# Designs tried in a protein design run: designed miniproteins, single chains, continued (4). Part 33

Each design is a single chain, and the fold is of that chain. pLDDT is the mean over its residues in the fold that is shown.

## One batch from the design tools (miniprotein)

Design m13112
Fold by ESMFold2-Fast:
Order: structure tokens, then C-alpha cells, then sequence
Structure m13112 (fold): chain A 89 residues (1-89)
């Protein structure tokens, strides 16, 4: 749901503020911004996928797993890419 996507964005921002790694912190903030911009344009399936990927980013970031966090961010970007492209067309 839109509400779940926005809640995931809020959680990404909260975790970014708690992190000492500026690169990982920025990656979480970028993901949060993308979710906020695209929340109204996601299908129910896409909304579920991005919430799951945001939760994976948060879990790996909390574990200090930089590689896993960046991989989850890349997967999130792939789900969002066709949505963003449709808005720019």
C-alpha cells in the first residue's frame, strides 16, 4: 500500500540518521526520496517488493553489511526504474 511505502521511506531516513558510514547513509536517503516520489505510481505488487527491499536494506545496514545494503538498493532501483521511466516519457 502507499501507506506502507511511505512508512518504509520514514524508516530508511531514521536508519540513515543513525549510521556513521556516509556512503551507506546517503544510499538509504536516496532510496527514501525515490519511494516518496514514486509511492503514488506503484502497483500493489511493486509496492510490496519495494517495502521488502527497503526492509532488507535496513537489516543489512544495521548489521554493518555494506555490500548487502548496496545490492538491496540496486534491486530497489530496478523495481523503480520502469516506473520512473514511464513518468519521464
Amino acid sequence: SRQAVLAAADQLDAEAAALSDPGVSQTLRDASEALRLLADHLSPEQAQQVVQLANQMIASARAGDRQATLQAAAQLGEVLRPVAEALEA
Scores: mean pLDDT 86

Design m13113
Fold by ESMFold2-Fast:
Structure m13113 (fold): chain A 107 residues (1-107)
Amino acid sequence: SEIEKLLDEAIELLRKVQELLRKHGAPDEVIRDVEEIISLVEEAKKNAGKDPQKAIEILREALKRLNRTYEKLLEEHPELFSEVRPILQKITDLLNKAIELLEKKLK
C-alpha cells in the first residue's frame, strides 16, 4: 500500500541517519533514540491496515521523539545536525504524509 511504502522509506532513512551518527561519533543515547523511533514506525506499519487510529497515535509519538532528537542535535551537536538535517526533514514529511493518508481512511 502507499502508506506501507511511505513507512518503509522512513525506516530506511532512519537507518541511514543511525549510520551517519555512528560514523561521526554521536553519543550512544542519540543512536538509541533513533532505534526507538524506528521501532515505533515499524509498530505503526503493523497497525496501519488493522487499526489506523492506533497507527496514527504511534506515528505522532514517533514524530514527537524525532523532534526531540532534532532539538537535542541542534543544541548539543550542531555539526552532526548539519549532516542529518535534510534526511530528518524528509523523514518528518514521510511520517506526516502517512498520518494524512491514515486519517483519510477514517473518514
Scores: mean pLDDT 88

Design m13114
Fold by ESMFold2-Fast:
Structure m13114 (fold): chain A 85 residues (1-85)
Amino acid sequence: MSIKKQMQDLASQATEVELKLLRGEISAKEAVEQLKKIQAQADQLYAEFKKQIDKYSVKEQIEINMLHIGITASLIAAEGRLKRE
């Protein structure tokens, strides 16, 4: 499976966690715990991507970077919400 596809799958998982949190189906604490696990996987994939960066088009590099940034933003938002509770 491509790094881009794996990163897209992780971004989809992060979005599902955010939607569950928005719907009140999980607590902010549970959302942070799940998003930290997703972030750890995303960071590992991003490190692998950086080792192979020359194999990717500029467009794919931008797309992978934006997906990684999005996952990090989801975690930061959930952590901010937990601190306000």
Scores: mean pLDDT 87

Design m13115
Fold by ESMFold2-Fast:
Structure m13115 (fold): chain A 78 residues (1-78)
Amino acid sequence: SELEALYEEELRLARESLERYKKEGKEKQAKEIEESIREGEKAYEEGKYGKALVYYGPAAALPGILRAIEKIEEEKKK
């Protein structure tokens, strides 16, 4: 459930990045992010969180993904 919450946060961050690129007029980058988000959402709905992570990483949410990984690692570091 916590991993699911982290992936939802990932998606939220990816969507924020999409809005930012749209506001900056970077249409090509925005389109690539939007496509990656859609593919990631499909994988997430199927419970394939690893595939969702791969779809977000290259074009949409690398900073968000790194943050999510850091959160998971920090929780394990006790």
Scores: mean pLDDT 65

Design m13116
Fold by ESMFold2-Fast:
Structure m13116 (fold): chain A 62 residues (1-62)
Amino acid sequence: SEAERRAELARRLVEVLAMDPASAERVAASVPPERIDEVLELLDQVAAGKAEPEDVVAFIHA
């Protein structure tokens, strides 16, 4: 469900970007539903050392 994916996005923002939980929840809420999976994939790439945290921030604000 969208709510489940959005909650996962908030958790991954805390885990991968060291974002505080309240900020992560607000950022996750601002991402359009159709873009959530792409942000999650990009966070996986950051965790794997294949992308930078800055790439995630730039993508979300694009």
Scores: mean pLDDT 83

Design m13117
Fold by ESMFold2-Fast:
Structure m13117 (fold): chain A 84 residues (1-84)
Amino acid sequence: MSISGIEPIELEEGDKYEFTMTSETTGILKNYSKGTTQTFTLSDSPLKAGDTVTAEKTPTSVSMEYNTSIPKYKGVKVERKVPA
């Protein structure tokens, strides 16, 4: 399943991010590399309040890991290819 609402959020290359869900459709995006936070909204998500998604962006890809209390999503990594 794709988390469509994360696609519009611009991730900076080389930075580490954590997406923490505050509800099934809203969350907090934390940039650990810069120490910044912002809020986001998802239209479709399998995630629940309290679930986390970690992401790291490289120039050509984004790697994401789902950390959740839902066993089927625990430890699932998602790699996204960003066009050069």
Scores: mean pLDDT 62

Design m13118
Fold by ESMFold2-Fast:
Structure m13118 (fold): chain A 78 residues (1-78)
Amino acid sequence: MSRAQELVEQAREKIFQGTDYALAGDVEKAAEKYRQASRLYYQAARAAEQAGAPQSVVDRLRQQGEDAQRAADQLLSP
């Protein structure tokens, strides 16, 4: 598996954990998991870019990172 694929799998696992915490009402832990996922997606985008992946793949991974960060911020917003 490529480094980018490994990082995407790790990010998806963090999203799954974050969703479970959110459903349980543990907003703080959910936000932490989504922030971890965001960092992993940005790392995956960087790895994909370095490996010569199409720009559409890199952009999609960056968007996934942004979406995860927004989910975390929205959970912790007043």
Scores: mean pLDDT 87

Design m13119
Fold by ESMFold2-Fast:
Structure m13119 (fold): chain A 74 residues (1-74)
Amino acid sequence: LSEEQKKEVEELLEKAKEEIRKALEAGDYETLQKIARETSEKLEELVKDKEELEKILNEFLRMLLQAMEEVDAA
């Protein structure tokens, strides 16, 4: 990935994390699922390298699990 694509991916993940957190706080699990699916699809479109895509998807999954754990702990 180019530096610009990497930055775009990072911004997409940060935005998705914030939207996921808001959906979890609202108890809106349908929106949570939609955000997760749409973000994964956009990442697949942006990242053509399979290894890099897997790395990014794992990072996104880790972010999602962390957000869920934080809400569950609160």
Scores: mean pLDDT 77

Design m13120
Fold by ESMFold2-Fast:
Structure m13120 (fold): chain A 68 residues (1-68)
Amino acid sequence: SMEIYEKALEMLTLAAEGGDSKKTKALADEVAKLSGLSGDYITRLGVRAVLGGDPEELAREIARRAEE
């Protein structure tokens, strides 16, 4: 869904930029609730964004898995 994609993109972009960890965690918790995916999974994708992963690709993967 667009809502899941947009929230995931916001979270992953903030993580990639080395932004506020408290805000990133709050967004990750929101993404987990909206998507129904595990918090551990969302947190691992956040870590991938920190390590140079593309936030747009990672956000699309979250949105795709939420539809399964």
Scores: mean pLDDT 85

Design m13121
Fold by ESMFold2-Fast:
Structure m13121 (fold): chain A 94 residues (1-94)
Amino acid sequence: HPITELALEKDENGNTQLHLAAKKGDLETFLRYFEGVYKDDPELAKELLKEQDKDGNTALHLAEENGHKEIADYIKKWIKENNIELPPNKKGKK
């Protein structure tokens, strides 16, 4: 899939398409992109959730920082159900 081929491509700030959708609060684009990658490569989709921008933020951190609760809740549920451990952001732990 074209989505999977571009999954780990980063902009100048280290943002993947998943990061950008989470930051903008575009739930439809986030779900379409994430589910598209997951259907083709589930392990790559898990890696996308762990991927960090230049500031060490994952897509979850960006969604929470920008107040996009629906995206943040979706990611939290998905990582909990799949036992994924996300890296801490550069601003710390806890």
Scores: mean pLDDT 75

Design m13122
Fold by ESMFold2-Fast:
Structure m13122 (fold): chain A 67 residues (1-67)
Amino acid sequence: MEEIREELRKAVADYEKAWEAGDQDALDASLRRIAELVRELFEKEGLTYSDAGERGEAVRRILLEAR
């Protein structure tokens, strides 16, 4: 869990750097990486969100913690 959170924090930092640099390829790669890490985190914690709102709220909390 902590390893995935650390990787997610790095992926978010990479996304921010890519945004500042205007690197579209790096932005796309970072977004895919973030999505994969969030999915892995949910699977590892046994979290199942059937509602899109609950999933969105959980993602926001994780991303806020990664800052």
Scores: mean pLDDT 69

Design m13123
Fold by ESMFold2-Fast:
Structure m13123 (fold): chain A 96 residues (1-96)
Amino acid sequence: SSEALLEAAEALERAAELLREAAEAGEEERMELLRRAAELVDRAGDALAKVVGESRAAALAAAHRLLVIEAAIDPSLAEEVAEVFEEEARRLREEA
């Protein structure tokens, strides 16, 4: 449904904002921002399950969680991960 796609897009856009903040943050603040981004990725997955089914949504959420983990290991990747989430959100909005 259009509503579920828009919910997923909004969650990924908010996750991208937190990743951009994490890029500029100190270590403790960065880890909290990334934890919140991971929660938003899970929310996007829950919304997408209504459109693409649980198995495909789970696979997409797992891929997005791996990107957040990569940003936690290498903070220089946080902006690149944010751009990926922003592009995915834009695509979802176009499909809504």
Scores: mean pLDDT 87

Design m13124
Fold by ESMFold2-Fast:
Structure m13124 (fold): chain A 109 residues (1-109)
Amino acid sequence: SKIDELFKKIEETTDPLEKIRLLVKLVMEITDAALKKDIDTLQKTIDRLKKLLKKETDPVIKEALQIAIDTAEKMLQLVKNGGSDTEIVSVGIGGVLSLIGLEIDLELK
């Protein structure tokens, strides 16, 4: 699974910028799963993100993980409640833009 490969890379990297870039890719894969109405993949991915958040010590990466969790949880609710593909994509774009904002802030420090 592309999601499994992304989690492995996130856990292996120590570079905060690379972690955020991988989380952007993960939010894109979460969006694809939501468009496919794959509730099981969404729930498992949220659980894995929450486990990573509990182990994380870097406050910026904690914020990035929380953005990914919030984005995935919003998409899961949309899928469960019969939300449109446009609403799902809009939530995904919002998550990606929030993560890119964190990446830019780190690069300017």
Scores: mean pLDDT 90

Design m13125
Fold by ESMFold2-Fast:
Structure m13125 (fold): chain A 85 residues (1-85)
Amino acid sequence: KQEEEDKKKLEEYKKKAKELAEKTGDKSLTQEDVIWEEGRRELARLLEEGKRRGVPASRLTAEALRIIGRTIDEILELKKIEKKL
């Protein structure tokens, strides 16, 4: 079961990497680059929405760190899946 889930995750990241490569024209983009780009966009949205809504800096910082941590965890999980497969 976990092997099937890992394969599905890897295929999703491969698809996203192809889409990102087409958008940027950079054929060397990796699955790791996709995770970084998604994390960057989520962080940018958090900062834009937080500023618009007047969210305190301390809360924005905590949420930003959470997004960064999750992004790092996803990259580590991708590398772990690649090692298993």
Scores: mean pLDDT 76

Design m13126
Fold by ESMFold2-Fast:
Structure m13126 (fold): chain A 75 residues (1-75)
Amino acid sequence: SERERIIEENRKTRKEELQKEARKGVEEAAELLKQAPAVGPDTELHIQALINAMRNAGMSEEEIREEEERLREAL
């Protein structure tokens, strides 16, 4: 039905916007982490916290993996 299609499209749009906002927030936090002095073992804890935030925001495991790899390469 048209109503079901509209609901599905709205859910997709909301998911995309939430993922976009979450990605922007994570990127901003990652840039701050890169600017901070290296904190050794604590850096891994911060990276894992960001990964969990991305997962909670509904990002795919593939996107999370790419962001983790990017973060690790920049640190």
Scores: mean pLDDT 70

Design m13127
Fold by ESMFold2-Fast:
Structure m13127 (fold): chain A 75 residues (1-75)
Amino acid sequence: SATARAALERVLAELPAVAARLGVSVATLRPIVEKALALIDENDGRMPSSEELAARFSEEEQRLLERAVVWALTT
């Protein structure tokens, strides 16, 4: 969705703040967010399903993405 893409673009713009909030390094979070944005682009701007995310991301990467999106939508 446009909302999910906008949230991830905001995370990418504010990576140091998000990484600090999530307790990870910028180097850890950046490739995960970039990979998620690339997957949205592969799906013609459509939000990937939970199954599509599970096929591309580890459980830890999925948890970090969820927390990053929540941060972007609530902060």
Scores: mean pLDDT 82

Design m13128
Fold by ESMFold2-Fast:
Structure m13128 (fold): chain A 64 residues (1-64)
Amino acid sequence: SAEEIKELLERMVSRVRPHLSPESQQQLDKELEKILSEIDKLSEQEAIDRFSARVEEIVGQQQA
């Protein structure tokens, strides 16, 4: 399950990364590492929801 969650989050990163500045890519990578470090403490839905919210925040800040 943890491996499957990791794969899903990495696919999300791969889809958004090309549209981000290098600074935002670094922020996204840090948020991914943070979620992955806590993955055993999170449900799949919690991990996806939390990471998705962070991705949307980062993308939104770049478009502002």
Scores: mean pLDDT 79

Design m13129
Fold by ESMFold2-Fast:
Structure m13129 (fold): chain A 74 residues (1-74)
Amino acid sequence: MTPEELAEELEKKYGIKVTDEEVEQFKRLADYAGIPYPDDEAFRKAVLIEIKAKGYPLSKVDEVIAELERRLAE
């Protein structure tokens, strides 16, 4: 599965979409909190979709990244 396919599947599953501006804003918040955010733009979207869909706090972003990276490897 590619990051693009993951982002599309999550958008379809949850019925939510994120804009590039929302992704960049969230990346800045993660950077400020000392959380390394992924470099792949599609994967950044997938991470934000999952966070918004589940209502995860910023402190759980690293766990969400790890879980989605595991899904991409499988």
Scores: mean pLDDT 78

Design m13130
Fold by ESMFold2-Fast:
Structure m13130 (fold): chain A 95 residues (1-95)
Amino acid sequence: AAEEARRGSEEAGRAGFEAGKLAGDASLATASALLGIGGAISAELGDYEGAARSGYGAALVARKAGELAGDEELAKRGERGGRRGYEGGRRAAEA
């Protein structure tokens, strides 16, 4: 669960960063990377609620960035990663 929170957040951050770059939106690219990094750090520090919140945010930002870039695969990858981070964080918090 904690490892899934970390990996999912990282995946969402990377996908959203790439999508934001393709869309030419530096703010979306940066926001996605920061949410992914924040979720991974929260999971590492045992803040699983924080990891879940960051994963949820990363999924939303990555989805939007991918849609703006016209890259549905990046949008899906980011959403999947962020969902994994959110669910992993929630499961780790409940343990």
Scores: mean pLDDT 79

Design m13131
Fold by ESMFold2-Fast:
Structure m13131 (fold): chain A 84 residues (1-84)
Amino acid sequence: MKYVAVLYKGTKEGKELLKKALQNPALEWKVVGDNVVVLKLKGTAEGEALLKELLANPGFETKVAENEEEAIELAREMQEKAEK
């Protein structure tokens, strides 16, 4: 089980990946801001593939966390940094 903080930067390819992630019923997600989401990956092959897609896509800023609290903090930090 793994948590991931994701900042979406408004690209069309990023929109498709985010939509795919949020529509997966096996994936738990929580919106932290307008373009910032925390994802819970349950250790499935699909979840690992999605994490690799998010890490490889420049339309996202993606940070891996060991727990939900850390992921939410990272998400807020990424949102603040994005205003810079």
Scores: mean pLDDT 72

Design m13132
Fold by ESMFold2-Fast:
Structure m13132 (fold): chain A 85 residues (1-85)
Amino acid sequence: SAEIESVVAQAERWFDRLLENAKEYFDDELVAQLRAELDRLLELIRAAKTPEEASEMLVKGLEAYLQSLGQRSVDPLRAAVDALS
């Protein structure tokens, strides 16, 4: 649906910004791993049956991503939060 496509488009924009900022804090191997994880999340969002499910997957996936960054370092977490603004 157009509503799910809108959620996917927003997720792609946010994920691109997150990956650009991740390059300043992590090596190429870890950035590639983060890209693969975000690509898997995009596939899940695209497979959602309702816009509500797509939005919930995006929010929960972003929360998990940010928590993972926070466990590694505060600096990449702050950069990620800024990128989403």
Scores: mean pLDDT 81

Design m13133
Fold by ESMFold2-Fast:
Structure m13133 (fold): chain A 73 residues (1-73)
Amino acid sequence: EEALEYLRKAIEALEKEDYETAVEYLEKVAELVPSLKPFVEEAKKIYESKSKNMKDLLKLILRQVEEELLYEK
């Protein structure tokens, strides 16, 4: 599934602490699955906040997006 491939790339970027690339791939997921747009908007807010917990918070969002993608099918 193309959306799952983009999610995988977002997770890989997050593990490398490349937050900009992680958010970019999440935007691509939302383009394919518009119901996930609220999660992508939340991820953008987290990225903009630049908080010390940004990596952990983005991991939670990515996990939620993964669960939603699995339940959408």
Scores: mean pLDDT 79

Design m13134
Fold by ESMFold2-Fast:
Structure m13134 (fold): chain A 70 residues (1-70)
Amino acid sequence: LTPEQRAAAREALAKEKDPKLRAVRLAVLGEMSQEEAARLAGVPVGAIRTAVAEILALPPEERFSALTGK
């Protein structure tokens, strides 16, 4: 991600109300560990690992869309 894309993703996080989606996006951006994201979302760390891996497997353009909204 470019610095501009990272800034836009962080701005989108401020508007995201779903704690699970917020935790996954924070983990993808490297702003928190997957273990911390799992605790905030109230899910097993395996669920966060799967969601993070799915986003990271997307092409860069689709990954940016996933981080800012579907």
Scores: mean pLDDT 75

Design m13135
Fold by ESMFold2-Fast:
Structure m13135 (fold): chain A 74 residues (1-74)
Amino acid sequence: SPRIERLKRMAEITLENAEHFRRVYEETGHPSAKRQLEAALKVAEQLIKQLEEMGAEKEVVEELRERLKEIKER
């Protein structure tokens, strides 16, 4: 589905943004970087949930959730 592929790409880009803000926060401790990280993680969670609700393959959803978890816990 073109819509599923678009949402997957949006989730991937959002996770890349979250990884960027995580690095900035780790290096600087700056509150704005933490807020941007938290916002990006929230958007990524919403996109992943929407992918699951739209019937995206379980393996795709699990891969994106694992990337999200790595950003949160790494």
Scores: mean pLDDT 87

Design m13136
Fold by ESMFold2-Fast:
Structure m13136 (fold): chain A 81 residues (1-81)
Amino acid sequence: MEYLVEGEVTKKDGSKGYVILRLKNLEPKVGDQLEVLEVKEDGSIRVRNLKTGEEAEGEIVTSSLRPEVGDIITVKKVIKL
């Protein structure tokens, strides 16, 4: 099962940007915070839901500010694919 997630990425320096992720096997809720655990050059990403501790893999579809390990993504919208 896949989800399209629109979020706000917050960097360690406090800068903020827009991101769209496609996540597999994790249904995040609006307001959840996802910690970025891994990002690859191909846009593959692994995140952890800070509320549940669940991890998910996915991909970065687009971003105004590229997510990096340790960044927090606040979920703004979720679409089931």
Scores: mean pLDDT 85

Design m13137
Fold by ESMFold2-Fast:
Structure m13137 (fold): chain A 62 residues (1-62)
Amino acid sequence: SIEEEYIKKLLKLNVFQMVIDGIKLVNDRRGYMTDDDKATLAQLNAEIAQLQEEIDRLKAQL
């Protein structure tokens, strides 16, 4: 159902946000961010943006 898909995407969004927070925490403690970390964060942020658009579309159908 649309409602079940909406909830599943919200959970996935939360997991991705936690991963980003974890990467940032490690980089803050280390005192620098690698190019690989920057690329990974950029990719995760892009996936979050796409998930948010999908969530917004599903919410409009509820």
Scores: mean pLDDT 86

Design m13138
Fold by ESMFold2-Fast:
Structure m13138 (fold): chain A 83 residues (1-83)
Amino acid sequence: SPQEYVDRLARALAEGNLEEAGRILLEGYKAFPDSEEFWKGVAAVLERFDPGHLEETVRRLLEAAGADEKTIEEITKKILSHA
């Protein structure tokens, strides 16, 4: 479910595993591309993790997971639209 992915993201961040956090974002983007619940949950978790640095945090996680620039831009846009 969207909430299970959001919970997995929060756990990966709490453990300092940025690569896993980025992989969870990529997997969630494929599974729940238009889920308001998923993107709002992601935005809330990332804002709590590093307040005021949402865009930079998204980029860092996705780069750690090996995402290309186009994918980083698309996911960042979805997260910012639900922040």
Scores: mean pLDDT 87

Design m13139
Fold by ESMFold2-Fast:
Structure m13139 (fold): chain A 80 residues (1-80)
Amino acid sequence: SELDELADKVVEAIREAEARGDLETAINFSLVLIHIATLKVIIEEKEKRGDPNVEEFREQAIAEAKRLLDKVAEETGIEL
């Protein structure tokens, strides 16, 4: 899924930040990863309940996750 692809990019960014000893950047990207993981849990629960808005929620969640990732990348000086 697109959220899984975003999570993979965040994991890569965390590893690169830790490799250079930048723990603050690693923590900031870890917070983005937590938000992505939470959105995935909410989507799974919506699917289990047969919520008719699950696809709209998924599309908006992906857009917001991308926006959050772009913001953290800009604030930390990392290009993604």
Scores: mean pLDDT 84

Design m13140
Fold by ESMFold2-Fast:
Structure m13140 (fold): chain A 63 residues (1-63)
Amino acid sequence: AAAALAEEAAKIREQAAKHLASMEKIRLERGYPKSYVDKLVKEMQEILDKMVAARVARALAEA
């Protein structure tokens, strides 16, 4: 069901957001430049968005 896919996607995004925030904090605490950390977080978010979209598309194709 579309609602179940939306719920799964939301949970994945929420969990990933917590991990990204933790990684950002750790890298900043280690003295990495904010610009480098911002770029890394953006790249990880783009990968996550593609992964979630691919999972939703696959589930819809199999329905």
Scores: mean pLDDT 77

Design m13141
Fold by ESMFold2-Fast:
Structure m13141 (fold): chain A 61 residues (1-61)
Amino acid sequence: MEIILETVTLPKDTPVEQAKNLAIERAKKKAEERGLEVVDYKVSVIEDENTVTATAAAKVK
């Protein structure tokens, strides 16, 4: 079992949902490029004064 991690950092004015979706899409694309199926996602978000950072962890098989 393997995990693909993708992190995106966007301006503070970016909606959290948009940052989460972008991180998920990047993780899916990475899995597809490697010929792997995504079976689960976990997403975390950290906000500061200037940025929104979203990290998607995709469990693959």
Scores: mean pLDDT 82

Design m13142
Fold by ESMFold2-Fast:
Structure m13142 (fold): chain A 88 residues (1-88)
Amino acid sequence: MSPLQKVIEMVRGFLDELRRQLRVWDTMSEAEREELFAAMKELGKMLVRVWLEVTGDSEAAEEFLKKIDEARTLEELIRIVEELLDYL
């Protein structure tokens, strides 16, 4: 498998996990949601950095890192990850 195909697989897996978390989101306390959302944002930024190492596209990577940092909801993070997957 090419390095790019591995990144695509990792991003797809992350998107599936975000959608799974969204389905159980309303069962969590506010503190649990805040902690989980912060963890998911950090994981998303890690995936963007791995993608940067594979492609060298620093400008696009910087844009996606900014979008992830500015995301306020899990739904917004899901949309950003969908955009990243479409860009890959």
Scores: mean pLDDT 85

Design m13143
Fold by ESMFold2-Fast:
Structure m13143 (fold): chain A 70 residues (1-70)
Amino acid sequence: SPEVDEAIEWLKKDIETLEKNKERLTPEELQNAVDYLLKKAEEMADKLNDPRLREAYQEFKERLQKILEE
């Protein structure tokens, strides 16, 4: 569905941007960005209930956790 494809693409781009720019952020800005994206990914996974989005959510969650584990 267009909503699922758009959700995956949006989250992927935001996470890629955060991964690329993590060294430019303060620890507080980084934590806030990760918290925001985790919450958004969880909300979208719950609402759209699509296997592709659930799979993407697990990947995104892992990537976001790794950003904080430096």
Scores: mean pLDDT 79

Design m13144
Fold by ESMFold2-Fast:
Structure m13144 (fold): chain A 55 residues (1-55)
Amino acid sequence: SPGEEIVRQLEEAAELYGWTPEEFIASLEGVLAQTTDPVTREAFRRAIERARERA
């Protein structure tokens, strides 16, 4: 899905640039705030939940 692809790209960016868990979550929350599609929003919410569990 488009949401899962964006999450993957943000995960790659987080690894490449050494983002903290907090910075990664903030990036996911930022894209969630700009997203209206329910399926894509759900992908971002699930990614945020997983990231919080790992932090």
Scores: mean pLDDT 82

Design m13145
Fold by ESMFold2-Fast:
Structure m13145 (fold): chain A 87 residues (1-87)
Amino acid sequence: SFIDSLPIDEGSKEQLRKIKKDLEETGSGTLSGPNTGVLLHTDKIAIEFNAKVTVTTYGETVTLTGKDAVAGRFGPPERVRVDFTKE
């Protein structure tokens, strides 16, 4: 599957499977303290999940538009949040 093909750790893959399920059931999903690998691939994940992705770090919020849009937006894990919303 798409998630299994991502170059990320198994824990991150399990979190993404949950987010996909949450998106299908509720139209949204949130990941707190995301792995860096998830952040690096959010553009591909957004396309595959047919979802809008927003990253929040240190109180700043950005909508991802490109493959490297999250470069340099890594704060301490406890202050990073990724929100997925079904388009």
Scores: mean pLDDT 68

Design m13146
Fold by ESMFold2-Fast:
Structure m13146 (fold): chain A 95 residues (1-95)
Amino acid sequence: MPAVTDEHLEQFGGRLDALEEKARELLRRAPTEEQKERARELIKRVEEMKKELEALKAQTDLSQEERFQRLVEIAKRGDEVLKEILELEEELKEL
């Protein structure tokens, strides 16, 4: 099991910031209400993950195993959000 360091948490926070910025860009570009609603849901999911990451950074009593498990769970959700962002971006390119 890899150790979770402050550097790993900061790097992951940067990735979440990039996902949020991209989702907000897609919301501005989306021509249909369905696509706008999808972008809003993606923004909400990223904001929830950022909140969980900040909570994880604030927890000083968690074991390295618990920190790793929580980070992996957030990372899996981040991968799902990235996939949906890429799908929405591809749809917008075809317009």
Scores: mean pLDDT 81

Design m13147
Fold by ESMFold2-Fast:
Structure m13147 (fold): chain A 67 residues (1-67)
Amino acid sequence: MSDEERAQLLADSLAESGQVESAAKTVETHVKSGGSPSNARVMAEALGLLGKEDLAKKLQELADKAE
């Protein structure tokens, strides 16, 4: 599955659940603890699709620094 496909599925799930900020915080914590930066990129794309541009930029910058 492509990162774009993963981002779309995640965006749909976040829109349905309303847990956008909680999910973003979980991914941020995971990447800061040595987790894969790919999850932060997928989350950033999903947040962008939902119009959460500030959160999307924050997670994208986090992913770029972790690589």
Scores: mean pLDDT 77

